# Designed miniproteins, single chains, continued (5), part 65

Each design is a single chain, and the fold is of that chain. pLDDT is the mean over its residues in the fold that is shown.

## One batch from the design tools (miniprotein)

Design m18393
Fold by ESMFold2-Fast:
Structure m18393 (fold): chain A 80 residues (1-80)
Amino acid sequence: ARGERLARRIVDYLSEATGKELEILEISRHVDADGRELVTVKVKDKETGEEFELVIDARTGEIVSASENAKKLLEEIKKK
């Protein structure tokens, strides 16, 4: 529920910033070694079939980890 809302907001932002049509495939919640609540979201580009993975801090909304292709996508957004 809570992690799903956060994941959708971030994916919507990525869709708007890149012009891609992104679909959420999976959302999972876990706790890291330091007790931090994390949300892993797996996303698909509906046009290309390419899959991306993001790990988000559930408290701050910060992207703490990403697959290599997701990192490349984030760098494109950061360029403005």
Scores: mean pLDDT 77

Design m18394
Fold by ESMFold2-Fast:
Structure m18394 (fold): chain A 67 residues (1-67)
Amino acid sequence: MVDPLLLEGEEKLALGKMAYALGDYELAVKLFEESIKLLESLENPSEEAKKLLEEAKELLKKAKEEL
């Protein structure tokens, strides 16, 4: 079973991507920041979790550049 923090982090990342695609960069920033916080709270993160965290950080940077 997936770690609950990983699942919530994935949900926030997916919602952030949707907001970004719709041009809602302020909402995207908030969702990516929430995703990062959840993913950074993981103990012994898997390679999958590390990849998601890296993606979230890159997308956060891009969203902030649009503001």
Scores: mean pLDDT 83

Design m18395
Fold by ESMFold2-Fast:
Structure m18395 (fold): chain A 86 residues (1-86)
Amino acid sequence: AEEEIKKYEEEIKKDPNNVVAWIKLGMAYYKAGDYEKAIEAFEKAIKLDPNNVTAYNNLAFIYYKAGDFEKAKEYIEKAQEVLKKR
């Protein structure tokens, strides 16, 4: 988990707009139990790519795991909105 975090932080340092690296960093923080940093990483991915269904689904999952069921539902609905536009 810590090694994965460092790897993806280095990828982001090289390219701060790398959406995939932000998603992987969020997953690495989640595996480490750092839900706040996981949320921040996924929110950054969404800001860079507002149509990224994976980032919305991951945010919904993290909020669900954190016990914020209203936020979890909000991001599931956002993922569904993105899919309807495609």
Scores: mean pLDDT 84

Design m18396
Fold by ESMFold2-Fast:
Structure m18396 (fold): chain A 110 residues (1-110)
Amino acid sequence: MPKDLEKVPEDEREPILLALESQLPDGGWPEVPGSGETESDKYGTAAVTKYLLDAVEKYGLESAKEAIKKHLESIVALLEEALKSKDEITVKLAKEVLERLKKEFPEFFK
């Protein structure tokens, strides 16, 4: 468990830990984190990336930032594919998360 999770309120640690532990080898997330699913989902990846970015903003959680940064190229590619989705909710979420990633990791988007 990342040591910086100790600064997060105890009731918020379990969802963050689940997000970190359920990250797939390509850096994305399944539709339901913790389900044992092995394939990244466009909506799941956008939703969990947003959740971890919220943890970075609220708590300064470096472990969450590193989990995104380690797979940033792959996460961005998954989100760009999500922009081609017919699901308006997935497209809106992917746009929001991509703009937040540009602000958090400006050197990657230069």
Scores: mean pLDDT 79

Design m18397
Fold by ESMFold2-Fast:
Order: structure tokens, then C-alpha cells, then sequence
Structure m18397 (fold): chain A 86 residues (1-86)
């Protein structure tokens, strides 16, 4: 599990991204997912997140970005939900 403070911040960003996807605002969703990816990478580099968990999150965020680029709303939402369950 993620540290509680980091999990709260990540979940807040995921909630905003999910809302953007549901509204059809894919450009806003991509912006939010990209910001989240940078934060997760920084946390991993500082040793604040387990490396295996960070890798899983980053890989899932990359899949979400690809889904958004192809207009696949269902896949994008599924990826965001997977991260919330970690």
C-alpha cells in the first residue's frame, strides 16, 4: 500500500482525471495523468513509494494516456480505477 499522505494526493489527482474523462475532456485528463506520472516518478526516485508499486502505477498511467489518445474511455477509466485500488 502507498503511504497514506501520498495515497491521498494520488487519489485526489485520479478523481480529477476520472471526472475529466467522464466529461469527455480528454485533453484535461491527459494533462492531469501526465502531472500524476511526474509526481509518482519523483516519489519513486526519493524512495517514498515501493519501487515495484511505482513501476506498476507508471505502467498503468502510460496505458491510460494511450487509451485517451485513441479515445478509449472505458480503458482509460479502468486504468485509473486500478491505481485507486493499490
Amino acid sequence: MLPEEIKKEINEMLDKAEAAVRAGNFDEAKRLVTQLKEKVKEYAERGEIDPELAEKILKTLDAVLQALDSGNRVAALAGLRDIKEL
Scores: mean pLDDT 84

Design m18398
Fold by ESMFold2-Fast:
Formats: C-alpha cells, structure tokens, sequence
Structure m18398 (fold): chain A 65 residues (1-65)
C-alpha cells in the first residue's frame, strides 16, 4: 500500500538523516564513496538489493517501468 511505502520511506529518510549527520560530524570518507555513482538507475537497484527496504524496491521498480 502507498501508506506503507510512505512510512518506510520516512523511516529510511530518518535513518539516512542520522547517517548524514554522523558523516558531517565525523568527516566524509572519500575512498569508497565515489566509486559506483555513474549509473543512477543501476545504483538505485543495487542499493535497494543491499538495503532490503521496501521503499527502495518500489522506487527501483518505478525507475525500471
């Protein structure tokens, strides 16, 4: 349902916000961060597979359709 996807996205965003804040306070790690960013669609699919988040899977499916 769209409501479940919205909630999952909000939870993922909150978690991402915490991670971004930690990166800002602890410093940015460049050694791996710039490696695989070339293909946005491929990156989204891979991130969805690794994270296992339903919102990420929904976004990847929308990008593919």
Amino acid sequence: AAEAAARAAAEAAARTGSAAEALSQGGVMHKDAGGDGEDTTAGLVRAAEESGLPAARAAAQMALS
Scores: mean pLDDT 53

Design m18399
Fold by ESMFold2-Fast:
Structure m18399 (fold): chain A 68 residues (1-68)
Amino acid sequence: MFADQMRAAGASDSLITDSMVAGVYRFTGGDAQMVRDIVATAVALAAQAGQPVSRAHIGQAMTQVMGN
């Protein structure tokens, strides 16, 4: 789910590692809605910065989804 959503959003395959995917699923407990919220937030942060989606954007999105 997460990897497919990130690929659809234009994220690099080098960013979508097994470790990153496992980390997101550990963080969300596999909650599909939280995964979607993280993807949407990471894409929005990258777009606001005028940059491709990065590890920093994913980390910020994870913090934002839990903090908001």
Scores: mean pLDDT 73

Design m18400
Fold by ESMFold2-Fast:
Structure m18400 (fold): chain A 68 residues (1-68)
Amino acid sequence: EIEELKKKILEIIGEILRIIGEIFELEQKLKKEPSKELEEELKKLKERLEELKKELKELEKKLDELKK
């Protein structure tokens, strides 16, 4: 169970890093060419990022409880 939680945590961290990269790319595009479509896409990615961060925190709490 602890090993399974560690793997899930690493997978979520990987997804977070990928989304951060996509956000960075979209922010650079928005600076060059402001667009409502790109702003909406950026908002959706930021919302997804916050969801993943919440999931990560819950998994880390679960892992911490099992380590004690």
Scores: mean pLDDT 82

Design m18401
Fold by ESMFold2-Fast:
Structure m18401 (fold): chain A 87 residues (1-87)
Amino acid sequence: SMEEKLEKIRKLLKEKNVSEKEIEEIINFLKLAAEKYGDIALDLALHYLELLPKSKKVTLDDILDHLKTNLKIPDEEAEKLKEEAKK
């Protein structure tokens, strides 16, 4: 389910010492991306986080760039989703 995938993503981000504020921004971004592009947005984020070394820092921009590349999201749309996620 979407809720189970989001919980796994939240756990992985916490293990990578991402701040609570940044985690909520990433989760909000992923909810918006999943609404527009489907659950594949969550699967892409999970796969990305699972493949990253534990020492690699993760930001909202890293997740956004990964989804933008794989889902062919236009720059203007990606920026709009990012702004809504930070609200």
Scores: mean pLDDT 85

Design m18402
Fold by ESMFold2-Fast:
Structure m18402 (fold): chain A 64 residues (1-64)
Amino acid sequence: AMTDQLRAEAARHRAEAARLGKEASEYIDKYVETGDPEYKKKANELLDGYAAHRARAAALEAQI
């Protein structure tokens, strides 16, 4: 059913967001410890991906 496909896709986006959020936290920790702006840049890129996947999951769930 189309609903099952939407639910599965939303779950995939939720899982990817969780992975990106974890990686972002690790880079934030490195930035706090070192002050190196490259770690902050990497964390921000990962957080952008996190936000995009969260938004996509929510949009798919709203169709169910």
Scores: mean pLDDT 87

Design m18403
Fold by ESMFold2-Fast:
Structure m18403 (fold): chain A 70 residues (1-70)
Amino acid sequence: SDELVELGQKAAQTASLDPERAPEVIAAFKAAYDALREAQKNPSVADAALERAEEHGKRVRELYAEAQAA
């Protein structure tokens, strides 16, 4: 839950700082959220789902850093 709160806050801040990137950061956050939820509900795919969540979360953090640097 803490990771989802962090990613959600970063996505919201990115959308506020750079509205043109809002669709991309929202899509990345949703993908991370969906993957984390899949990992919690299905143990057989948990490792693969967590890896996808980490990649999408990294994209949210990259977009956040770019928006702050601009």
Scores: mean pLDDT 84

Design m18405
Fold by ESMFold2-Fast:
Structure m18405 (fold): chain A 70 residues (1-70)
Amino acid sequence: MAAERERVRREAVERILEAARLAEQGDYERALRLLEEAIRYAREQGDEETVEMVEAARRELEERMRERLR
């Protein structure tokens, strides 16, 4: 139970970091897709805390994209 939750969180953090690297390279579409996949997986596992964490990262990425396009 706790170990599985740690695995889900660790995988989500890794995907957040990968999405950040893709965003730095300008590949926002792929970055957002990775975060969406992480949210879906965490939701299926019932890990609401991890879902909120990844959703926050996705919102920050979307805000940075919109600010850059101004």
Scores: mean pLDDT 78

Design m18406
Fold by ESMFold2-Fast:
Structure m18406 (fold): chain A 60 residues (1-60)
Amino acid sequence: GPLTPAEAEALARELAEEYGLSEEQKRRLAEGLVTMSASGLSREVAVALARLQAEQEAAA
């Protein structure tokens, strides 16, 4: 099923801690996760894309 806002926030927090993201970047990641999941992307694909986004933001 789609990610709940609470699940997305928890996952975004984990990624923010792993990649050293700001609170703003973490919030955008959580919103993106909910949107991707609601758009019919699988949980696995949404998580993979969010991880890629976190990696790109950490590298910038």
Scores: mean pLDDT 79

Design m18407
Fold by ESMFold2-Fast:
Structure m18407 (fold): chain A 91 residues (1-91)
Amino acid sequence: NAEEYYEKGKKLLGEGKYEEAVEYFKKAIELDPNFAEAYYNLGVALLKLGKYEEAIEYFKKAIEIDPNFEKAKEGLKAALKMLGKVEEAEK
């Protein structure tokens, strides 16, 4: 069931339905709090929605669960770069 929610979230993410993808990844995490891939893909969906601070938090959680999760480390780097660009544009 956590895996089923995760698979639905991935399909929605691939379809560009980012808000819906976020909901399904959150359901997956609720059922399996150690699901590193679900935290990672939640971060990806949030990054696509421009929610950079939230994306950073979830990429960090994915790395905390799996310290060798290279995709999550790259996601964190991307989110930090985007957050820096937004903060620079606002100042």
Scores: mean pLDDT 85

Design m18408
Fold by ESMFold2-Fast:
Structure m18408 (fold): chain A 55 residues (1-55)
Amino acid sequence: SEVSKEKLKKLLEEEELSEEEKKLIEKVMEGDEEAAEELSKNKELASKILKLLEE
């Protein structure tokens, strides 16, 4: 499912995410397709993001 840009911005403020995870999300927001693919294939990070967006 699509994630809105505003929801991604909220994730950057989340203390449960590491600095490296936040950098990856920032690259996705900037339109980096390779970063988006890495994010989608990282099951742990994708699961963490979905959990944070649902709560």
Scores: mean pLDDT 72

Design m18409
Fold by ESMFold2-Fast:
Structure m18409 (fold): chain A 57 residues (1-57)
Amino acid sequence: SMEERIKEAEKLVKEALEAHKKGDFETAKELYEKAISLLEGPIKLAAEKEMKEVLES
């Protein structure tokens, strides 16, 4: 379901943020891409924009 996909995406985002904090930008990017792949429509577009901003900071 979409609800289950959102929960899994949230878990992957948390793991991506931890990787980013450790300086593992390649792993962080991969985890963000996996999280975004679980989403569709406007939610996916919003998540893509936010994640790119986080990765660039």
Scores: mean pLDDT 77

Design m18410
Fold by ESMFold2-Fast:
Structure m18410 (fold): chain A 74 residues (1-74)
Amino acid sequence: ETEKRLEELIKQLEELGYTDAVKIVKEASEILGPETALRVAQIALELVKQGYDKETIIEKLKNYLKRLKELAAK
């Protein structure tokens, strides 16, 4: 169910042309699991909805993933 929701959000990001954001979400899923990846995907879509530019969205997502990896590595 979490995996199905994640797949839906990934599809939405891909359809909107945010392929780099999809890569970040997939990386989060592989390293931190599908529930964390779902959160990253939700943040990505919210930033798109708020009208942020592509570069800003990617930068924010990379920073979130970096923080999450650092917390998980502890």
Scores: mean pLDDT 81

Design m18411
Fold by ESMFold2-Fast:
Structure m18411 (fold): chain A 68 residues (1-68)
Amino acid sequence: MPTKEELLAEYEALVAELLAATTDPALRASIQRWAADARAQMAASSVEEAARLLGHLRALFRHLRAEL
């Protein structure tokens, strides 16, 4: 099972990748707001809850990149 530190590191990498692929300033601002909220939620959650949330966020980030 991954640690909270590993989950947060993967999350940061996903956010960085998505932002690097995003040129629309409005979408970048939305991603940054969602990223801050999601990070806070993951930090406050259990390891199991954080892993589930990260899985959901991976799906959302993949979808957002596809819409660019």
Scores: mean pLDDT 77

Design m18412
Fold by ESMFold2-Fast:
Structure m18412 (fold): chain A 80 residues (1-80)
Amino acid sequence: SLKEELEKLLKEAKKLGDEFSDLVINNAPKEEILKQLEELEKTYEKALELAKKLNDKELAELFELWIESVKKAIEAVKKE
């Protein structure tokens, strides 16, 4: 179901976020940090599409905010 797909994407996003945090704490190369953030962005974009298919406006707005936050993080890392 769409809800099961969404739950799977949210679990994947949490894993990617945890891995991103570990990379930052361990001063990993910029390219590795960017790759994780880009994967997180793509995961949230997929979640947004599912939220729109479910006609859940509140959930869609939440994912749009999370995507924007990841995009800002990507820009910040690129400016290092």
Scores: mean pLDDT 86

Design m18413
Fold by ESMFold2-Fast:
Structure m18413 (fold): chain A 86 residues (1-86)
Amino acid sequence: MTVEIVASNMSPAQREELLRTAEYYRSRGADVTVREDGDTLTIEIGNLTVEQAIGLVLRAIGLGLDGAEVKISFDGDTIRIEITFP
């Protein structure tokens, strides 16, 4: 499975936390690509197990509960998570 995270309006601490999340999955054997365009951070995480992908979705839902705007969409084996921090 692939998860694509698109994050905007991040504090430096929120940006660092997202990058640590990317590095965690890279250390677990996932294919991670990170790119930045202005204030938007895009993290693409490939070769995830279903359980790892669910974990990322649950974490994103938690950010929504903490006040971020979170949009989740599904296309085949790809999950796109768009996060706009408050």
Scores: mean pLDDT 85

Design m18414
Fold by ESMFold2-Fast:
Order: sequence, then structure tokens, then C-alpha cells
Structure m18414 (fold): chain A 58 residues (1-58)
Amino acid sequence: MTVEEVVAELDKIPDDKLAEWLVKNTPLTEGEARLLANLYKSGKLTKEQVARYIVAKL
């Protein structure tokens, strides 16, 4: 899975469902997923940065 593919998948997901999607579809822990979702919602991380982090864990 590439960063571009992950970004395309994230574009289909509402911000309020991001943490739940991350737990179900990635090897991230619930704590990591919630932290990433909160950083994304607060504008501290871009969707591309979230995707890069996910790819690094694969």
C-alpha cells in the first residue's frame, strides 16, 4: 500500500470516524489511532502525514 493509496482511502472517511477506521484497518494501537486522529482534526498533521505514518508501520 502506497502513501497515495492511503490518502485516497482517508478521503472517503469522515473525520469523526478516522480513529475507528485506523484501529480496524491498520496495525496501529487504539492509543496511536486516537492520537493521530486528534492531531489530524486539530490541523497539526495533514492527511499525507497520517498516511506516511501508516505506511511506515506496514
Scores: mean pLDDT 80

Design m18415
Fold by ESMFold2-Fast:
Structure m18415 (fold): chain A 71 residues (1-71)
Amino acid sequence: IEELWKKAIEAYEKGDYAKAVELGNEAVHKHLEELGLPIEEETPVEDLSPELLKKLAEAIKDTAKAELEES
């Protein structure tokens, strides 16, 4: 999971917002699986507008940094 968060931050810093969102969603799904919780459906990155994709990538990057800080 930590590797997925690190890669999400890297993707965001490179301007690859779609990849950042994909990696962030993967990390969340793995975390939910470990907790035995239902996996929330996410909107496919290909269906997101560029502006929404950037906002989600920023939120993912902020979440990833918070998760890595709490380790």
Scores: mean pLDDT 69

Design m18416
Fold by ESMFold2-Fast:
Formats: structure tokens, sequence, C-alpha cells
Structure m18416 (fold): chain A 86 residues (1-86)
């Protein structure tokens, strides 16, 4: 059970939020869903960040799937965030 510092949790949360906004920048109607997922991420910390991003992608993919490039970019960012953990 790895415990992140409050500073690390804050940094991970902001990075994930910025990446989610890049993917969702063309979206308009579902800002409520994004806010709900971001809130869950804040409550659960780093673990919740990953779960929130997966659920965001799942819901968006049902309506308008992102391009292969967007998926690859998000995966890369997620892997870099994980690499900061042990």
Amino acid sequence: MQTLTPEEISALFRAALEEAEKVASTLTADQREQAELARLAAEKGGEGVKEALRELFKRRKEKQPPTKEEIEHAEKVMEELISTLK
C-alpha cells in the first residue's frame, strides 16, 4: 500500500485533469460527468485519477470514440504517472 504525499496527489490530479480536458476539449454537453469524475479522483487520490479517466473514456467512446492518436497520448501520460510510483 503505497502512500503518496499530498503534493504528489495534487500534481497527479492536475496532470490527469489537463489530459482529460485535451481529450474532451471538443465536448460541450457532458461537463457534469467530467466534474463528477474529477471529484471522485480527488477523493480517492492517485488511484481515483486512473479510474476516473477510464470511466470518462468509456462514456465518451459510446457517443464519439476518440482517435487512435488521442488514446495513445492518454496512455503515455498514464504510464508516466505510474512510473513516478513504486
Scores: mean pLDDT 58

Design m18417
Fold by ESMFold2-Fast:
Formats: C-alpha cells, structure tokens, sequence
Structure m18417 (fold): chain A 81 residues (1-81)
C-alpha cells in the first residue's frame, strides 16, 4: 500500500531517518502504531496488526529497517482485510 509507505516515511523523516536505517524492534512497533493511527484505523484493528507484527519481528531479530516495517504492515493489513 502506497499510503502506508507515505505516512511511515514522513514519520521517519521527522526523526531524521531513512527507510534503509535500522531501528530497534520497540521503535518499529511504535512507528507501526503511529502509522496506523495516522491512517485513521480503529483501535481494534491497530491492536490486531501490532500483534501480527510483534510475532513476525521476533523472527527477524532486534533491529529492522523502515522498509521491512512497511512490508510487514502491508502483509498484516492484507490478512485482516
């Protein structure tokens, strides 16, 4: 989804980060939550998406890129659609 990329990129840019920069798992979950909130999704959907993300992030280790967060968000949203 182009909209996920746009919103997430804007949040990272506000922090001086690029999509290729590595962030912690905790920062990735916070970034994902803020992105979903800015997209206007209901709290119930946000909680479900974050649960899927947390499970997937556990397999990827403690550092991930914004690009990977976008991929995981798009996959989670597709599963709930």
Amino acid sequence: SELVREVLSEILAERGLKLSDKISREEALELAKKTLEKLGLPEEVIEKVLAILEERLAELGDEITGEQVIELLNEALKELS
Scores: mean pLDDT 83

Design m18418
Fold by ESMFold2-Fast:
Structure m18418 (fold): chain A 63 residues (1-63)
Amino acid sequence: SKLGELVRALLAGDNERARALYESLSPEEKAALRRAIEALPEDVRARLVAGLEAAGIDVASLA
Protein backbone atom coordinates (compact mmCIF):
# COMPACT_ATOMS: atom_id res chain seq x y z
CA SER A 1 0.00 0.00 0.00
CA LYS A 2 1.06 3.64 -0.44
CA LEU A 3 1.01 4.16 3.35
CA GLY A 4 3.25 1.10 3.80
CA GLU A 5 5.71 2.49 1.24
CA LEU A 6 5.70 5.85 3.04
CA VAL A 7 6.41 4.23 6.44
CA ARG A 8 9.26 2.17 4.93
CA ALA A 9 10.74 5.31 3.31
CA LEU A 10 10.55 7.20 6.63
CA LEU A 11 12.21 4.38 8.61
CA ALA A 12 14.93 4.06 5.92
CA GLY A 13 15.64 7.83 6.04
CA ASP A 14 14.66 8.30 2.38
CA ASN A 15 13.41 11.85 2.89
CA GLU A 16 12.85 12.70 -0.81
CA ARG A 17 10.77 9.57 -1.43
CA ALA A 18 8.84 10.04 1.83
CA ARG A 19 7.92 13.62 0.88
CA ALA A 20 6.85 12.62 -2.66
CA LEU A 21 4.68 9.77 -1.30
CA TYR A 22 3.11 12.03 1.35
CA GLU A 23 2.28 14.75 -1.24
CA SER A 24 0.56 12.07 -3.38
CA LEU A 25 -1.80 11.07 -0.52
CA SER A 26 -5.46 12.12 -0.57
CA PRO A 27 -6.77 14.18 2.40
CA GLU A 28 -8.45 11.01 3.74
CA GLU A 29 -5.21 9.00 3.46
CA LYS A 30 -3.30 11.80 5.25
CA ALA A 31 -5.89 11.76 8.07
CA ALA A 32 -5.62 7.94 8.28
CA LEU A 33 -1.81 8.17 8.43
CA ARG A 34 -1.96 10.77 11.24
CA ARG A 35 -4.40 8.60 13.25
CA ALA A 36 -2.26 5.49 12.68
CA ILE A 37 0.90 7.30 13.85
CA GLU A 38 -0.89 8.53 17.01
CA ALA A 39 -1.86 4.91 17.81
CA LEU A 40 1.74 3.61 17.57
CA PRO A 41 4.02 2.93 20.58
CA GLU A 42 5.94 6.06 21.67
CA ASP A 43 9.34 4.86 20.37
CA VAL A 44 8.00 4.00 16.88
CA ARG A 45 5.96 7.22 16.76
CA ALA A 46 9.06 9.29 17.65
CA ARG A 47 11.05 7.67 14.82
CA LEU A 48 8.29 8.28 12.25
CA VAL A 49 7.77 11.90 13.40
CA ALA A 50 11.53 12.55 13.12
CA GLY A 51 11.45 11.06 9.60
CA LEU A 52 8.46 13.23 8.63
CA GLU A 53 10.22 16.35 9.97
CA ALA A 54 13.42 15.45 8.06
CA ALA A 55 11.29 15.11 4.90
CA GLY A 56 9.81 18.60 5.52
CA ILE A 57 6.35 17.32 6.46
CA ASP A 58 4.53 19.35 9.16
CA VAL A 59 3.47 16.72 11.75
CA ALA A 60 5.93 17.54 14.59
CA SER A 61 3.05 17.83 17.12
CA LEU A 62 2.45 14.04 16.83
CA ALA A 63 5.61 13.22 18.85
Scores: mean pLDDT 75

Design m18420
Fold by ESMFold2-Fast:
Structure m18420 (fold): chain A 69 residues (1-69)
Amino acid sequence: SLALAYYNRGVVYAQLGQYDLAIEDFNRAIELKPNFAKAYAERGLLYAHLGQYDLADKDFEEATRLNPN
């Protein structure tokens, strides 16, 4: 899946400290697959790491809403 490819690259960028590129890739993954709970969760973790707690909370809330378990 193209959405999964963007998600996987975003995770790698985040691990490398390339936070702006990671956010762009997570945004693209979510645009391609709006029900992609893992992409919201990873973007939320990154926002929390960057001190953007309001954005992190919104992403975690959406990830929880989309995760059926």
Scores: mean pLDDT 90

Design m18421
Fold by ESMFold2-Fast:
Structure m18421 (fold): chain A 116 residues (1-116)
Amino acid sequence: MDEEARRLLERILERFLAAGLLTEAEVAELRAEFEALARDATEENLRGLELGWGVRGVSPTRMAVGLVLGTLIARVLDRAGHRDAAAELAGRAVRAALEGRLDEVERLVDEALALA
């Protein structure tokens, strides 16, 4: 799951870059944020996130994927003028990623790309 989630995030970043919705610098920033979140996650961070979202078994990698996806979707859709959709889709993508529902993440990304 964690390796599949990491690979999914990389494919999503590449799709947004190819669509012209992110710059190479923004992709590099999001990759750096992902690595920092995954590396610096504490047991307390993971427990707090599990309680806040009502999920269990969240790894540092799944937390990092979810949070980076939320940031990415919110940024792109807000920039495109879809502020309300940005907040809703970002929240749904974070939840789906934390729950390991990678097919749902892909569907939400397709929806975000269609709106941008």
Scores: mean pLDDT 83

Design m18422
Fold by ESMFold2-Fast:
Structure m18422 (fold): chain A 70 residues (1-70)
Amino acid sequence: SELEKRYNEAQKKIDETLEYLEKTKSFEELKEAGLKLAELWEKIVEAMNNNDEEEALKYLDELFKEIESL
């Protein structure tokens, strides 16, 4: 499904982004970015647990935009 595909892509992008930030940013900046990504991830998981595919896709889109801004 589109949701499953984007969920898996998001996990990979989070891991890649955190690895990049760890190498290039201060610990404080890494921590701040990590917390922001974790908050969005929590919302995605909550939407998925509620079988709300539309809301999950919305938060996945917001997560990708956040990653792009880092």
Scores: mean pLDDT 82

Design m18423
Fold by ESMFold2-Fast:
Structure m18423 (fold): chain A 120 residues (1-120)
Amino acid sequence: AVVITESGGGTFAVGGSVTLTGTISGADIAKYSVSWFRVAADGTKRGVASISADGKGVNVSSAREGRFTISQDKAANTAYLNMTDLQPEDTGVYYFATDARPGAADGGARGAGAQVTVVG
């Protein structure tokens, strides 16, 4: 089974920055596309950023382009969501998730979530 550990959540000021981390145990990160998604207080789920298997494609949602970046350290089995110029609209629970590659036997997994609260 694939296990995900997330860290980096907390309470931050408007205009601040934070890096969220998602680390994979029990599998090689290169087997998966990885993504971050945000769940608002009302339960609304929105994609934030993704990187394709082997790091070949990167996407960041249009509302966060220029402020957020996604990166990957394959040797550490870790992906990073770097969030800058934080706004109140960025508040929510951020989930790191893997999607199985075609032919992967173990499927995808989701982390427990990192709460980010932006105040000002």
Scores: mean pLDDT 77

Design m18424
Fold by ESMFold2-Fast:
Structure m18424 (fold): chain A 64 residues (1-64)
Amino acid sequence: SLSDQILAAAREIAERYGVSVERVLHAMGLLIEDPDASNREVAERAGVSVGTVSAVRRRLLELG
């Protein structure tokens, strides 16, 4: 399911960037709510790096 794909993507990004799955999911939610938000704004709000946000944005585009 899409939910399983989202959770799998969040876990992979969390492991790669050394952050919690919950923070990655928060960044995903912020980008779904406001796709035009800057990577810096999302990074600050979710407590992750700009690189983490870039990875999240790429994965969301791949998932549709």
Scores: mean pLDDT 87

Design m18425
Fold by ESMFold2-Fast:
Order: structure tokens, then C-alpha cells, then sequence
Structure m18425 (fold): chain A 67 residues (1-67)
């Protein structure tokens, strides 16, 4: 597999795991699903995987404060 494809696959897996942890912490699953969908879209459009993961963590933190 190409190294770039492996990085995208790993980032998608990390987004899914971060979603599971956030749900376990009591965050709204519907809002988390929307964030994961946006993150996957960003990855598919060629955004840097590290920036997408950092964006997801920031948005999940915001949701935790507002929940």
C-alpha cells in the first residue's frame, strides 16, 4: 500500500476511536457523528491527517464544554 494511503487509513481509524472515547465520556453521539463525517470528508479532499485530527480534538473539546 502507498504510504499516503496508510496515513489516511490510520487517521480514519483514530477518528473512529476518538468518537468512541468521547461517547464513553458522555458526549452527544449525533454531534460526534457529524464531526467524524466532516473529518472523513476533509481527509478525502486531501487535508493533512494531523490537522484533521487536531481539528477533531478541538471540536470535541468544545462539545464537552457545551454538553
Amino acid sequence: MEAKEREYEEARRQLEEARERAIAAGLDPEKLDALVEEGIKRLEEGEDPQEVLAWFEREATRLAIES
Scores: mean pLDDT 77

Design m18426
Fold by ESMFold2-Fast:
Structure m18426 (fold): chain A 69 residues (1-69)
Amino acid sequence: ELKKKAEEARKKAEEYKKLAEESRKRAEELEEKGGDPGVVAGYRISSIGYEVEAKLYEEKAKELEEKLK
């Protein structure tokens, strides 16, 4: 129960980290191509949002792991 929830939280943290990295790379690629500044800003904001989600799931996993001991 708790072990499974901790594993699920770890997987979600990893998924959000990948999404954050992808969004950041897309922003950098668009900026290099002289893309629309608003679109570039959108990807940068998405990357930050995904990083926050990843950290929240990492903390949740740690709390669940502590309860499991």
Scores: mean pLDDT 82

Design m18427
Fold by ESMFold2-Fast:
Structure m18427 (fold): chain A 80 residues (1-80)
Amino acid sequence: MSKVIFIGKDGSKVEVDLPEEITVGELIKLLKEKLGLSEEEVEKIRKFFESLGLSEETKIYFADGEEISVEDILKLSELL
């Protein structure tokens, strides 16, 4: 398992233990549950991953200490 840091839209940090392999859809679900995201914010994050060529079924891998910034993703999604 990899320890990953979720960063909320307010800069809050939550450490989460992820399996070595997780789908984009499962990751988005965990971001919603751990950070209390709205449906609108979840949709923006989904569109961000789609812009990278990643579907909800795409498997992704994380190393220990990697950070996922929802604040940065939401800012980038406004440019798409």
Scores: mean pLDDT 80

Design m18428
Fold by ESMFold2-Fast:
Structure m18428 (fold): chain A 69 residues (1-69)
Amino acid sequence: SMDTPVTPEQIERALVQALLDGIISAEQATKLGKLLKDAKTVGEAREEALKVVSEEQAEKIVEILEELA
């Protein structure tokens, strides 16, 4: 759920996975790593991700974060 807590390590793992899966570019991964470092929940991570990536890309990142929680 959007209230699911996330750690910096889970965010890093999710961004690496999204990059490897071709969901995001290396440039997007770098920008997201900076923006999402202070996110405490899946919902906060999604809101910050939408500043850089499409809704489709953000939903796929959310799915990976929920799997890691």
Scores: mean pLDDT 87

